# Designed miniproteins, single chains, continued (3), part 48

Each design is a single chain, and the fold is of that chain. pLDDT is the mean over its residues in the fold that is shown.

## One batch from the design tools (miniprotein)

Design m9657
Fold by ESMFold2-Fast:
Structure m9657 (fold): chain A 88 residues (1-88)
Amino acid sequence: MSEKVTDFGGVEHNLPVSEFLGRVSERLSAEGVGTDPEARARIAREIALEMVKENKINKEDLERGSEFFRQMGLDEAAEALREVAEEL
């Protein structure tokens, strides 16, 4: 059931990466594209850029989140965070 992915929350009330995942999940559901890799990558990138603009996530958070998501097999999210980090 639930695993160590919840421990990624670190101390759950303030990790930017947790908010990023929540926003991506909501937008994927709203657009009805949940399993389309291109749409998932596009949405993940848009959300990452939005959060950077809002000062909710920084370059180091994006780089750490990208590495972590690759380890979890969330390749589209990992790549989106990496690309946004490289633009900063």
Scores: mean pLDDT 69

Design m9658
Fold by ESMFold2-Fast:
Structure m9658 (fold): chain A 92 residues (1-92)
Amino acid sequence: IKLTLTFYVDGKELRKETIESDDPVEALKQAEKVVEQALEEHKNITIEIESDVDSSLAINAAMGAAKLARAKGLEAEVEFEGNKAVVTVKEA
């Protein structure tokens, strides 16, 4: 299982992280850790999440990212396009 997270700030690619695991739960935990780090550094950020196996993993990772952002008092919007989920995070 492979999750690719691409982070954008001001429309520019900041970084790309690839998470590989045979366990979907472990992959989601690693994605959550990466998102949490990004949200500590950036309050306005777009996160694009793709899965090589199943769009449901990208959806679950995106929903987790949105929950983390909202827990920090940020606004979060999630959009789904095929096997890709896009999370847009903004200051409230």
Scores: mean pLDDT 81

Design m9659
Fold by ESMFold2-Fast:
Structure m9659 (fold): chain A 88 residues (1-88)
Amino acid sequence: GPGIELLKKELEEMLEKLKELAKKTLEDPSLLPELEKYVEEFLKFLEEQIELTEVNKVPPILREEIEEKKEEAEEIYKKTLEELKEKE
């Protein structure tokens, strides 16, 4: 339904912004605090959406997709930190 498609679009847009910010941080390490803050806020949002699936305020069918986006966000951040450490 429309609510599912809207949330999916918002999650994709947030993940795309994370990817762009991660790429910019690899070019300019001074952006690392901004990346860290964005990741923390995004992961908190995803966790809140997962909790809302348990009380049926977000469609439970989206739980797996939200959990996958959380894993993708954590992996992007981890890889970015590893690449920055290798450049030291």
Scores: mean pLDDT 82

Design m9660
Fold by ESMFold2-Fast:
Structure m9660 (fold): chain A 67 residues (1-67)
Amino acid sequence: SMEEKLKEARAVAEAARARLAAWRATRGPDDGAPNRLNPKEGYLYQAAVAYEAGNEEGALAFLKEAE
């Protein structure tokens, strides 16, 4: 179901968030931390955030872009 896909996307987004946070924590103030999410991870992250905010339509659109 779409809810099951969103739960999977949320798990991937949580892992991506943790990785990006760890990257930022290890970088100095002079290092503009690059976006460490690849495009698919970025869309899955946005889908999870939209779903958590109750924006199911937006979440579905981001999931489509992640494919």
Scores: mean pLDDT 67

Design m9661
Fold by ESMFold2-Fast:
Structure m9661 (fold): chain A 74 residues (1-74)
Amino acid sequence: MVLSAAEGRELLERFKATVERDLALLEELGDTSIVDDFIAALRARGAELQRMVPELAEEIAAFTAEMIERLRKL
């Protein structure tokens, strides 16, 4: 189902907050054992969200790519 721009923005804000919180925890712990699983989950959720909110797809893709690069530096 395609969401409205307002609903999509709320979802994107929650997605960003959750990902940044989880990434910060991984960075603090220095635990790299789940990085590949986290990247796979992030890619899957990012792709789903882009499909649900096409108007924000570019912003979602950019955020997802940035978070993946941060994970790869761990």
Scores: mean pLDDT 81

Design m9662
Fold by ESMFold2-Fast:
Structure m9662 (fold): chain A 82 residues (1-82)
Amino acid sequence: ESEEILKKIEEILKKIEELLKELKKNPKDVELIDEIVELLFEARELIREAKEKKLLSDETVEELLARLDELAEELLKIVSKV
């Protein structure tokens, strides 16, 4: 398991959580939505790369993907009001 890639993924997930809190204050902020979508894509690409290169265990990959899915669901719930 690579500590460096895991730390990078964790940092992106944390930033998404912070931006989602800001988006709840202004759900029509298209620029903020775009930033969150880009970060979700970046996190998914890093998780995929880590899996393909065998840098993370299958269990860790599944846990990170589940967390990413939860954040994507939260985004969808917020923007559904727009």
Scores: mean pLDDT 83

Design m9663
Fold by ESMFold2-Fast:
Structure m9663 (fold): chain A 69 residues (1-69)
Amino acid sequence: SMEAQRRTELRNELSVPAVQAAKKAYDETMKKLGPDPEGERQAIEEATKAAKETLQKKLKEEQERLQKL
């Protein structure tokens, strides 16, 4: 129970920076593309996917670290 709670807390701590990074990447991409709905939509999807993959990797690394403690 306590370990599961700690993993949830750690996940939230790691998720916040990853989500913020994704939003920043999204905003920067929007600035580069300008008003192009199709290009904007594709760039958003790619940035979101990359951010989710980074988050998943970090969560897995932290889970492995916790299991070794």
Scores: mean pLDDT 67

Design m9664
Fold by ESMFold2-Fast:
Structure m9664 (fold): chain A 70 residues (1-70)
Amino acid sequence: SPEEAVEKVLETGKEIAQRLVALGVSKETTEDVVIATVKRKAEELGLSKEQTEKAVEQARAIVDALYAQA
């Protein structure tokens, strides 16, 4: 379903963000990599432009939250 596809895209983005934070990568670089990964995965799963844009917005929030933990 489209909802499951969006959830899978976001879980992939969260996974890569957590790995990059653990490796000490900068917030800016992590955001760029996560957004690129989310966009690519959304295209692979056939998500609409609107669904992809929402996934990107949520992915940015995930990165912000992870780096706010210091």
Scores: mean pLDDT 83

Design m9665
Fold by ESMFold2-Fast:
Structure m9665 (fold): chain A 103 residues (1-103)
Amino acid sequence: MLPKEAQELVEKAIEAARSGDVDAAIEYMRGAVETMKKAGLPKVVIAASIARVAAEILRSLGATDEEVTRFVNRLGQLALDGKSVDEIFEEAVAEVRRARARA
């Protein structure tokens, strides 16, 4: 289970994503990542939270389930390849910004 503060930030990020506020979703996700890092949570847990929020943003921008699944799998592969939480987060931000530009 996530710490309450991190869980609340992830929930706010998902709510912002579903309402179409991509910038707010990214900032809540950033706060959640920093809270989880300070709490010493495993990288795989943090990466899963990043993937969950990024998936909701991509869906709000009109991405298909197939496109979302490919991207989530890519973030998981970056974590397995030893990329840092910060690198995984920046890749997620870059992809959602690209999706917004295509929408």
Scores: mean pLDDT 84

Design m9666
Fold by ESMFold2-Fast:
Structure m9666 (fold): chain A 94 residues (1-94)
Amino acid sequence: MDAQLQRDITDALKLMIRSVAKIEGRNKKYNKKEQELLDKIADLKSGALDLRAQGNTDLADKIMELVKKAEEALDKGDLKKAEELIKKAEELLK
């Protein structure tokens, strides 16, 4: 019973993450690459939620730290640094 509630909450949070990425893309005069990076960040946040639900909190926290740094790089317009940080997080999620 408790495990089902945890899954339902995780799924709801994934939907919220996807919605936030869409709002962020709308508020910026985005180019194709910036939108692609925002979509990848949303996927990484969803993956980190799955890892946390599985009890792998240390790996989830490391992915979220890289995601936060990637978001900061995107906010500064450093697309190359954001892409490098996203790739590092994706390698951990594999």
Scores: mean pLDDT 77

Design m9667
Fold by ESMFold2-Fast:
Structure m9667 (fold): chain A 100 residues (1-100)
Amino acid sequence: ATTVTKTKIFNEPFQPGSTYTVTVTITDRNGGSATVTFTFTLPKEIGDSTTVTQTFTHPASGVKYTVTVTATLLSENQLRVTVEVKTDADIYLDVEIELK
């Protein structure tokens, strides 16, 4: 089993309650990559978090991943995004986070 957690802080103006897209790219040790897109609504209050979980199977490898994205509104211009990737496979993973 493998669990990888990555956190990024984004420094730009954020509107509470607005919808944003997070793109998570998972790359395995063989150079295979998969991209998962999450659409969620930011919390209305500063200090609150929104969490979304998706499970997907990589089409080439057959490996199943559970990806949890937590977005915390730290201030009017700062968002913390934490991504947790879990799989039953014992593999090396790299995780990249992009906000749109």
Scores: mean pLDDT 80

Design m9668
Fold by ESMFold2-Fast:
Structure m9668 (fold): chain A 78 residues (1-78)
Amino acid sequence: SSMDELEEQVNALLEEAGKLIKQLEEGKISKEEFEKRMKEILERLREIAAQADPALQSSIEGQIQLLEKEAKEVLEKV
């Protein structure tokens, strides 16, 4: 279904975000590059949420909040 396709896109973006966090923790990426790429991922997640049904939209919004928290925490440690 179209919703299943959107869920797969969300999962791919979440995996990409996790890899960026790990790269920042390992010193393989600058803070500036991390913030730029994370902003792009969050924007793409918001675009998907705008196209999603209310249940998937709510789930994506929760994941965005979690990612913003994780990004802030890792930036404070590096």
Scores: mean pLDDT 87

Design m9669
Fold by ESMFold2-Fast:
Structure m9669 (fold): chain A 55 residues (1-55)
Amino acid sequence: MSRAEILELLSSVSSLTEAQKRWIADVADGDLDRFLKALAALGVPAEERERLRAQ
């Protein structure tokens, strides 16, 4: 998963600031597990995390 793909997925998440989206993309470093852990750290609900994982 690329940084651009992560940012595109996060474009639909209105609860996150642009700075938080960039932080998630940087921390994830293209890794899906790191991406999901970063979402959890910012308080993104499990249901929303599952939707993002499915895309």
Scores: mean pLDDT 78

Design m9670
Fold by ESMFold2-Fast:
Structure m9670 (fold): chain A 66 residues (1-66)
Amino acid sequence: SMAERERRERLERLEEKIRKLAEEIKAADPNASMEEMMDAIIAALKEEEDKEILEEYRRRAREALA
């Protein structure tokens, strides 16, 4: 469906932005933990992206780390 396609495309674009931000954060603070980087990334993106998508991504990341 269109909704599934749009969600997938938004998640893909979000993942790319997250990757770039994580790299930038790591360069500024090489000792940053994965959780600290995720918190900083979510804080930076919350104004640009849907909260629902960001929360879904955070939830998935936490599950992967558990």
Scores: mean pLDDT 70

Design m9671
Fold by ESMFold2-Fast:
Structure m9671 (fold): chain A 92 residues (1-92)
Amino acid sequence: MEAEIYRALGLIYLTLGKKDFEKGDYESAVESYRKAIELFRKAAEIEGKPTPEVYRDIAEAYRLLSEAYRKLGKEDEAEKWDNLARQYEKEA
């Protein structure tokens, strides 16, 4: 119940981040993607045993965060987030 609300909010922030990315507002996209990850992680915490769907949402958010950091010229940060995305994909 409560976990579903956090996941839904995370998906809203993920969508907002994608819109900012499309506009070239990469800094705002990073902020929205980070908030989405926080919310997805909270959903996972409440579930105790996260669903594959929540792991996929976290992985997607990390991939998008990585792409936004590349657009900002922060390649080391981008690699860090891409590696985290791959780790969460294995749990999905």
Scores: mean pLDDT 84

Design m9672
Fold by ESMFold2-Fast:
Structure m9672 (fold): chain A 84 residues (1-84)
Amino acid sequence: MKEKEELKKKINERLDELIAKETSPVRQRMLERVKKRLEENFDKLSLETLQALAEGKFDEAIEIAVKEGRYDIAETIRRLKELA
């Protein structure tokens, strides 16, 4: 779906911006791991989760992921929130 592809692009752009602004090599590697985990799962994520992530609504994205039983994704988004 075009909507999912557009949301994936927005999420990747936000993550690339966060990585570019990060001066700590440790935190930069953590952000890169978050990006990789999300990219590997984008096609399996609901449109609602992708919209929340694209808008930077991390708490909402975590709640949706937990409700969907995607605890691995919820944990990944929690790490992103801490690093953002």
Scores: mean pLDDT 81

Design m9673
Fold by ESMFold2-Fast:
Structure m9673 (fold): chain A 95 residues (1-95)
Amino acid sequence: MEEEVKRLVEEFREALRELVKAAQAGDEKAAQVALNKMLSSVQRLVELGALEEAIELLDEAIKALRSLPDSPTVSDAVSRLETVRDHVRGSLAAR
């Protein structure tokens, strides 16, 4: 379990690097693929009960994306990640 959580954290961070690169290049398709990888890793972390780690990763990603110049790709990614973060926070607060 601990090693699986570490793997998912690294997969998320790798996907975040891909997303930042795609956003800077204006590659909407690559950005969508990277975002989907990030969301898959977060979903797996939530399934494993690693809610705090999931929230920390989402906060890290939102902060990184907000440091980039404004673009539709960045705005869409931030919006989606914030929606997922709010859902995960709600799950953590419910118990």
Scores: mean pLDDT 84

Design m9674
Fold by ESMFold2-Fast:
Structure m9674 (fold): chain A 87 residues (1-87)
Amino acid sequence: SRADLEQLRRVLDGTLQQLERLAAAATTPAQRAAVLAQIDRVLAELDQVRQYIQNSDYSPAVQQQALALLDDAQARLQALRRAIEAA
């Protein structure tokens, strides 16, 4: 539903903002490793949500919009992960 899409967007935006803040605050190798572990966990959760959406009774249009939100979130998390690994 539209409400489910709006909720998904809010959760994804909140999660990304939190991880970006944690990454910016990470000054030690241990803190960076902790953020990387959280990113890996969120990426695994996105894969589970993707499978749920693909197997759902949502309309094709809603599925496509939800999958696009997940693709954007995954790309941003992978970019953040690479930036932390380079530090």
Scores: mean pLDDT 88

Design m9675
Fold by ESMFold2-Fast:
Structure m9675 (fold): chain A 106 residues (1-106)
Amino acid sequence: AEELTEAAVEAMREAGVELSPEIEEALRSMVRSAVAAAGLSPEDVRAAMEELRRLLVETTRRLSGDERTVRAVAAVADGIGRAALEGPAAAPAELERTRERVLEIA
């Protein structure tokens, strides 16, 4: 969980995306929620991750105003959601895919 968050934040910094402390904490919170959801059904995990993604994107747009930052945060949220749905074995591949996508956005 923490490793995925740090890799995503680092990728955004490498891409030149400016993150407010509030957006960074929201990303960390989403990763913690994904880990906590491990005991839920796939349907419940999907619903929870979709709602968290929506809130994170809305918060980023409100705080940043920069569409590049919004797109990068949305890409990270999508990666976290996919990792949560596919489980721990898929997390390394989703982390790599998310990093690549963030670097392409910036």
Scores: mean pLDDT 73

Design m9676
Fold by ESMFold2-Fast:
Structure m9676 (fold): chain A 116 residues (1-116)
Amino acid sequence: MKKELEEARKAIHESYKRGMADELGLPEDASVAEILRARIDAFLDFYSKADPALKQEIRDLVDQLIATFDDDELVDTLMSLDLADAVLKSLLKAGKITENEAAEFLAQMLQQILKK
């Protein structure tokens, strides 16, 4: 890849990381792992009625991702989760899914990401 395109990719990732940290009330120097954990906690707080066992499964999957993935892969995971959350919240607001179905979908998505 041309150096200019690689620098652009890094700038996009850094901008997204900083934006997410600010949105979650974290310091500007927060690690990608800290941002990912905080984002998951925000999701699980929103899906408060979901099965506690599913919530724990999601936390365990996130810990596995943090242990195995690099910062670039974790930022890609954050972007995928942010998009999924927007869709799931829209479906919940429309009464088309339950909070438990939303949590189950999130767990399946995290399992799929881990297998890559």
Scores: mean pLDDT 81

Design m9677
Fold by ESMFold2-Fast:
Structure m9677 (fold): chain A 92 residues (1-92)
Amino acid sequence: SLRERLKELVEKILSLPLEELEKMIEKADELELKGNKAAGLVKTLLLMIKREKETGSRNLSVDELVDNILDTLEIKGISLEELIKTLEELLE
């Protein structure tokens, strides 16, 4: 159910207004500077979602985003649990 939790968090982030996404990007940048390796991936994801909302395009599939995140986590050696904790911290 970690995959389902990630999907729920991605869906929640996609529903956030632009102003809240901008605040999350700033928080993710601060966490990355403090050495959180998962925060860099989160920042990249948030920037992609921000661009999608600004352009009004709907090219981002939730399932495709989740699959791309999981592949990137495996390549970079970041745990899914670490990513989920980082996302939950940023949403608080």
Scores: mean pLDDT 82

Design m9678
Fold by ESMFold2-Fast:
Structure m9678 (fold): chain A 81 residues (1-81)
Amino acid sequence: SKKVEEAKKLKDEALQVIREARELYKQNPDNEELKKAIKEVLKTLEEIDRLFVNGVEPTDEQIEKLKEAIEKLKKLVEKYK
């Protein structure tokens, strides 16, 4: 399924951005904005993984929510690096 392939690519992208964000957070652990954004991406990934475990494809809205969470985290990484 094209949606499953798209979701897998987004998961790989999310994990890379989370790695960069966690390194920045380690340098400044009082950065609540960065911490919140990391948790938001992780939560969205967990919701999508739960769907796959139950044999359900993610909806376009769920894929868009993940894209938005990733984009928000990317902007914060650029802001704080």
Scores: mean pLDDT 84

Design m9679
Fold by ESMFold2-Fast:
Structure m9679 (fold): chain A 59 residues (1-59)
Amino acid sequence: TIAETFTRALLKHETRPIAASDLPELVRDIAGLYEKVTGEKPSAEDIEAIRKVLEEHVV
């Protein structure tokens, strides 16, 4: 999905490890940024894609 690609691109430049406790806030922040950049409200599938990509980077 576009949301998955967008999230992966953001994480490519992030050097800090992601803690599991930060996931809900990061999902909200990235979903909000996705809406702002694309002009489209993220669907439930988009939010789930963002969450899954972030979970791949949890330490």
Scores: mean pLDDT 76

Design m9680
Fold by ESMFold2-Fast:
Structure m9680 (fold): chain A 112 residues (1-112)
Amino acid sequence: MKVEVEFSVGPDGSLVGRGRVDATPEQVLEFARAAAEAGWDVEVTIEVYDPENPGKTETREEEVAGGARLTVTLKSAPPDAKELRYHITLTREDDGRPLTVHLEVLMPVPLP
C-alpha cells in the first residue's frame, strides 16, 4: 500500500489529511478497523460507482475487537465521477478533550 497524504490544520484546530493513495478499498477498511481497535471512534464514508442508483446512501455499524465502534457509510458517487472518495474520521477523547483527524483519500474509478 502506497499512501501520499498532506496534513493541514483545520480552522477548528483539527488535523485534516488529504491525498491520493494506491490502495484497495479493503486496505482502507483494514486501516479503519485497526484504528478502531486502537481506541478511536471511526467513521468511514466510501463512494461507490453505482450510476443506476444516484443519491443512494447506506450506513452500517460494526463492532470490532474490544468493543470499539466502526461506522461505514456507502454513498453513490456522481455518475460522471473520475475518482471515488474515501473519507475517514477518527475521534478520540484525550484528557477530556476531543481530538479529531479527517483523512480524505481519492481512488480512481475502475473504467472498462
Scores: mean pLDDT 71

Design m9681
Fold by ESMFold2-Fast:
Parts: sequence; structure tokens; C-alpha cells
Structure m9681 (fold): chain A 82 residues (1-82)
Amino acid sequence: SREEHLRENTEGGRLGVEALEAERRAERGEGEEENRRRAEEARRRLESLSPSARASGEAAARLQEVADEVDRRLEEERERRR
């Protein structure tokens, strides 16, 4: 059904973002083991979904990655002005 398709694509998007955010936290040394496991589990679940849901996850993760990079650069500029 269309509702099931929408729910699956929404779940894909969430999993894509969750995997990226968990990976980023692990890279920062925040709960490295826990966040690495969360990223792996999110990616595993995303891979089990439909191609459409996986595409939604990839798109959402890419958008989040750009947002995170922008935020990082803004934080660097803020710190330089202290």
C-alpha cells in the first residue's frame, strides 16, 4: 500500500541519518563502541529495506552530512573569534 511504502521510506531516511550521526559521534570520541554499533545496526537495517527506502536513507544522510559540515565550519569560525 502507499501508506506502507511511505512508512518504509520514512524509516529508511531515519536509519540513514541515525547511521551518519552515530558514526560522527564515534569519530568525536563520544561513546565510540556504542555509537559504532548503532551505526552498523542502522546500516544493516537500512540494507534490509526496499530500494526506495535505501535511496531515501542515502539522500537523508547526504543532506545531514552537508548540514553537519556547515555547522562544523560555523563552530570553527565562532571559536576563532574568542
Scores: mean pLDDT 83

Design m9682
Fold by ESMFold2-Fast:
Structure m9682 (fold): chain A 77 residues (1-77)
Amino acid sequence: MLTPEQQELLAEVREILERASALGLDPATRDRVFQLVDEALRAIREAEASTDPELQQKYLDRARKLIEEARALIDAA
């Protein structure tokens, strides 16, 4: 079952993808945003698969950082 933090991160990913599609980003920026999103989704899945709370939190922290980087690229475009 997804935690509230995992649900929040997934909602932020959805928002980023919707904004990226709406803005008509240049191919290089769009590719980078998608790479960051894919990496963040991998981290969220690793957090879901982990039974270690400390390791789970490290994956969630990584996902949040990647999402913030993707958001910054969209905001700069």
Scores: mean pLDDT 82

Design m9683
Fold by ESMFold2-Fast:
Structure m9683 (fold): chain A 73 residues (1-73)
Amino acid sequence: REAVEARFREELALAERYSPAVVAALEKNGQLSRSQIQELLGLSPAQTRRVLAALLRWRVIREVAPGVYGLAD
């Protein structure tokens, strides 16, 4: 719990950096798979998982089906 502050700062920084590109793509396409987001951002699979985890935590995106993401409410 107490050590989670640094983690929140790291996840916030990832969300701020990548959310504009992901949000714009989701507004245009409605839904994107994990592999499509990876291709969009030009990141490794591991980095893509970190970015997706951050975006999910900060309620930027939601998982609408396994491995498929859309905009959060």
Scores: mean pLDDT 79

Design m9684
Fold by ESMFold2-Fast:
Structure m9684 (fold): chain A 86 residues (1-86)
Amino acid sequence: SKVAVLLVRAVDSETAELIQVEKVEGLPEKVIVPVSMTIGELKDYFSKYGEITEVLVNGEPADDSETIGELLLRHGPEVYLTLVLE
C-alpha cells in the first residue's frame, strides 16, 4: 500500500475557519478546506489521486464523521494525517 502524509493547520490563527493542508507527495502542495470538513469528505476530495482506505491521526484511525476542526482541537494547532492508499 502507498502512504501520503498531510500537514493540517489553521490558515488564520484567530478565526480558524480555513485549514491549510500541505506536504503531500504526489498531491497538491497546499489545499485550503473549511474546519467543518469531515475525514470522509477529505477521503472523497483526495480519491482522484487514489483510493484512500484509512486516515491515521498520530498513528490511530480517524472516524469518517470526525471533522478536521475537531482533530485540531484534540491534537493541537498542527496535525499530521497519514493517508493509506491502495
Scores: mean pLDDT 69

Design m9685
Fold by ESMFold2-Fast:
Structure m9685 (fold): chain A 91 residues (1-91)
Amino acid sequence: SQQEARELTDRVAELAREIGEKGTPLARDVAYSLETAANRVRGLTVEQAREALHAHIDRVKAAAEKVSEINPEGAKSMLEVADRVRAEVDA
């Protein structure tokens, strides 16, 4: 389970880094926060790592809903990052 958590968190961190290189400023900030979250939970069990990453993704989505009233394009970019990282966590 520690090896699986390490593999999961390394994949999530790498994906977040790749997304951050191509995004809007809000997408880059979200990608950096997700990379940081993945690195922080790297030493946990795979179940704990997935739970923590899901919780972080849910917080990003909630933030995007608030941003959407003043910056719809930025909010969309945040949601695209969250959805791509969610797919990697669930793989």
Scores: mean pLDDT 84

Design m9686
Fold by ESMFold2-Fast:
Structure m9686 (fold): chain A 56 residues (1-56)
Amino acid sequence: KEEEIRRLARELGTSVEDARRVVEAFPDRELAVQFMVSMGADEETARRLVELLRSL
């Protein structure tokens, strides 16, 4: 899980710490995904990263 999280964050051009801050700031999963997409992230990749971070 940790390796996949690091890989997805790298693919989105962000750090794991920044991705985690977004997930923690938005209690709603869909809002977290939409925020990442608004920053230029691929929707499928953003959704996978949010799901993995919330499963930890």
Scores: mean pLDDT 76

Design m9687
Fold by ESMFold2-Fast:
Structure m9687 (fold): chain A 81 residues (1-81)
Amino acid sequence: SNEFAIKFLEEKIAELRELLKEVEDPELREEIERRIEELEEDLEELKTKDLSVAEQIGIILRAIGDLLDLKLLLKKAEEEK
């Protein structure tokens, strides 16, 4: 159901915003904020459209990919102190 995908995205967006608090590099912050905005657009789509199970899975997988990419970017920023 859309409720599962919505809850998943809301939790991941909150997690990313928490990670953003630890980032001091302005260019990295801008990149993370842009990714959060893209995920929020996906969340709005989930809330306003009746999506197929395949479409919901696609959004979830994309969100997981974005989260993993952002965690790697944060690790790189920490190493470049």
Scores: mean pLDDT 76

Design m9688
Fold by ESMFold2-Fast:
Structure m9688 (fold): chain A 76 residues (1-76)
Amino acid sequence: MIEEEIKELSEILGIPESELREWMKYAEKLGLKPEDFIETLKKLIETSLEAGVSLEEIQKEFKEILEYFKKFLEKE
């Protein structure tokens, strides 16, 4: 189930599930299905790890991307 995937990604990326769910909402606004978003993130993490990027660097980069998307889309 998608909820289990969210928990797994939350642990891997070192971000709270609530933040990851917010990111999924932003992706939905961009026309991405939640399932496709999760699959894309998993592939990006796997590819980055295989390329020798550390988990800490992945976590840092994803936090920066999330903050960028919040800044861009959070003009309610």
Scores: mean pLDDT 73

Design m9689
Fold by ESMFold2-Fast:
Structure m9689 (fold): chain A 103 residues (1-103)
Amino acid sequence: SSLTDRARELLRQGRILLEQAREALRAGDTERAAELARQAMRLFEEAHRLAVEAGDTELALEAARGLLEAARLYLRVAQGEDVPVAIGRVIRAIGEILDLESL
């Protein structure tokens, strides 16, 4: 399988976890929502990395958008997390997209 195929699968899994995080939040389970959002962020970060390595700009942008959505949810509901850590993840994804655009 190509890097692109792996990135697409991770993007799909990340989107599923992000939707589960939204469902948990609607149910009032903020701790579960935070954990699911954190897991989604990790999957979107990996999908973005693989998409960048594959030179797939569209896929990298989709993964970065997913990461931003998951990070926003995480920041809203997380307790005990260092805010700069979550912001750092978003900044890294944006930086990688800018590097792709400079190619």
Scores: mean pLDDT 79

Design m9690
Fold by ESMFold2-Fast:
Structure m9690 (fold): chain A 104 residues (1-104)
Amino acid sequence: DKKKKIEELKEELKKKTEEILKNTSSEVAKELIKKAYEVALKQLDLIAKSNSKETFEQINQLNKEFVDYLKKNWSKLSPEEQKLLAELLSFITEIELKALEIVS
């Protein structure tokens, strides 16, 4: 069941996000981490629903919006917070690639 495998990936992402949030002290970093998680969940839902051109256009639009938001706030993060956020973004990329393999 492809849907069940995607829900398992969402659970892995939730656990990793919660772990990173526990090690995060600033409100700006917490907001960026929560936004990255929210965007990733929306992208996983899009991947699970359809591999149409429209789906990939929506994923790309979500990525552009998030990257713009990240760029505006990146310099407000400490080096340790930048490292934690980069770790989460790397994990999200791995989860999304696994989701694409499941639906292919």
Scores: mean pLDDT 86

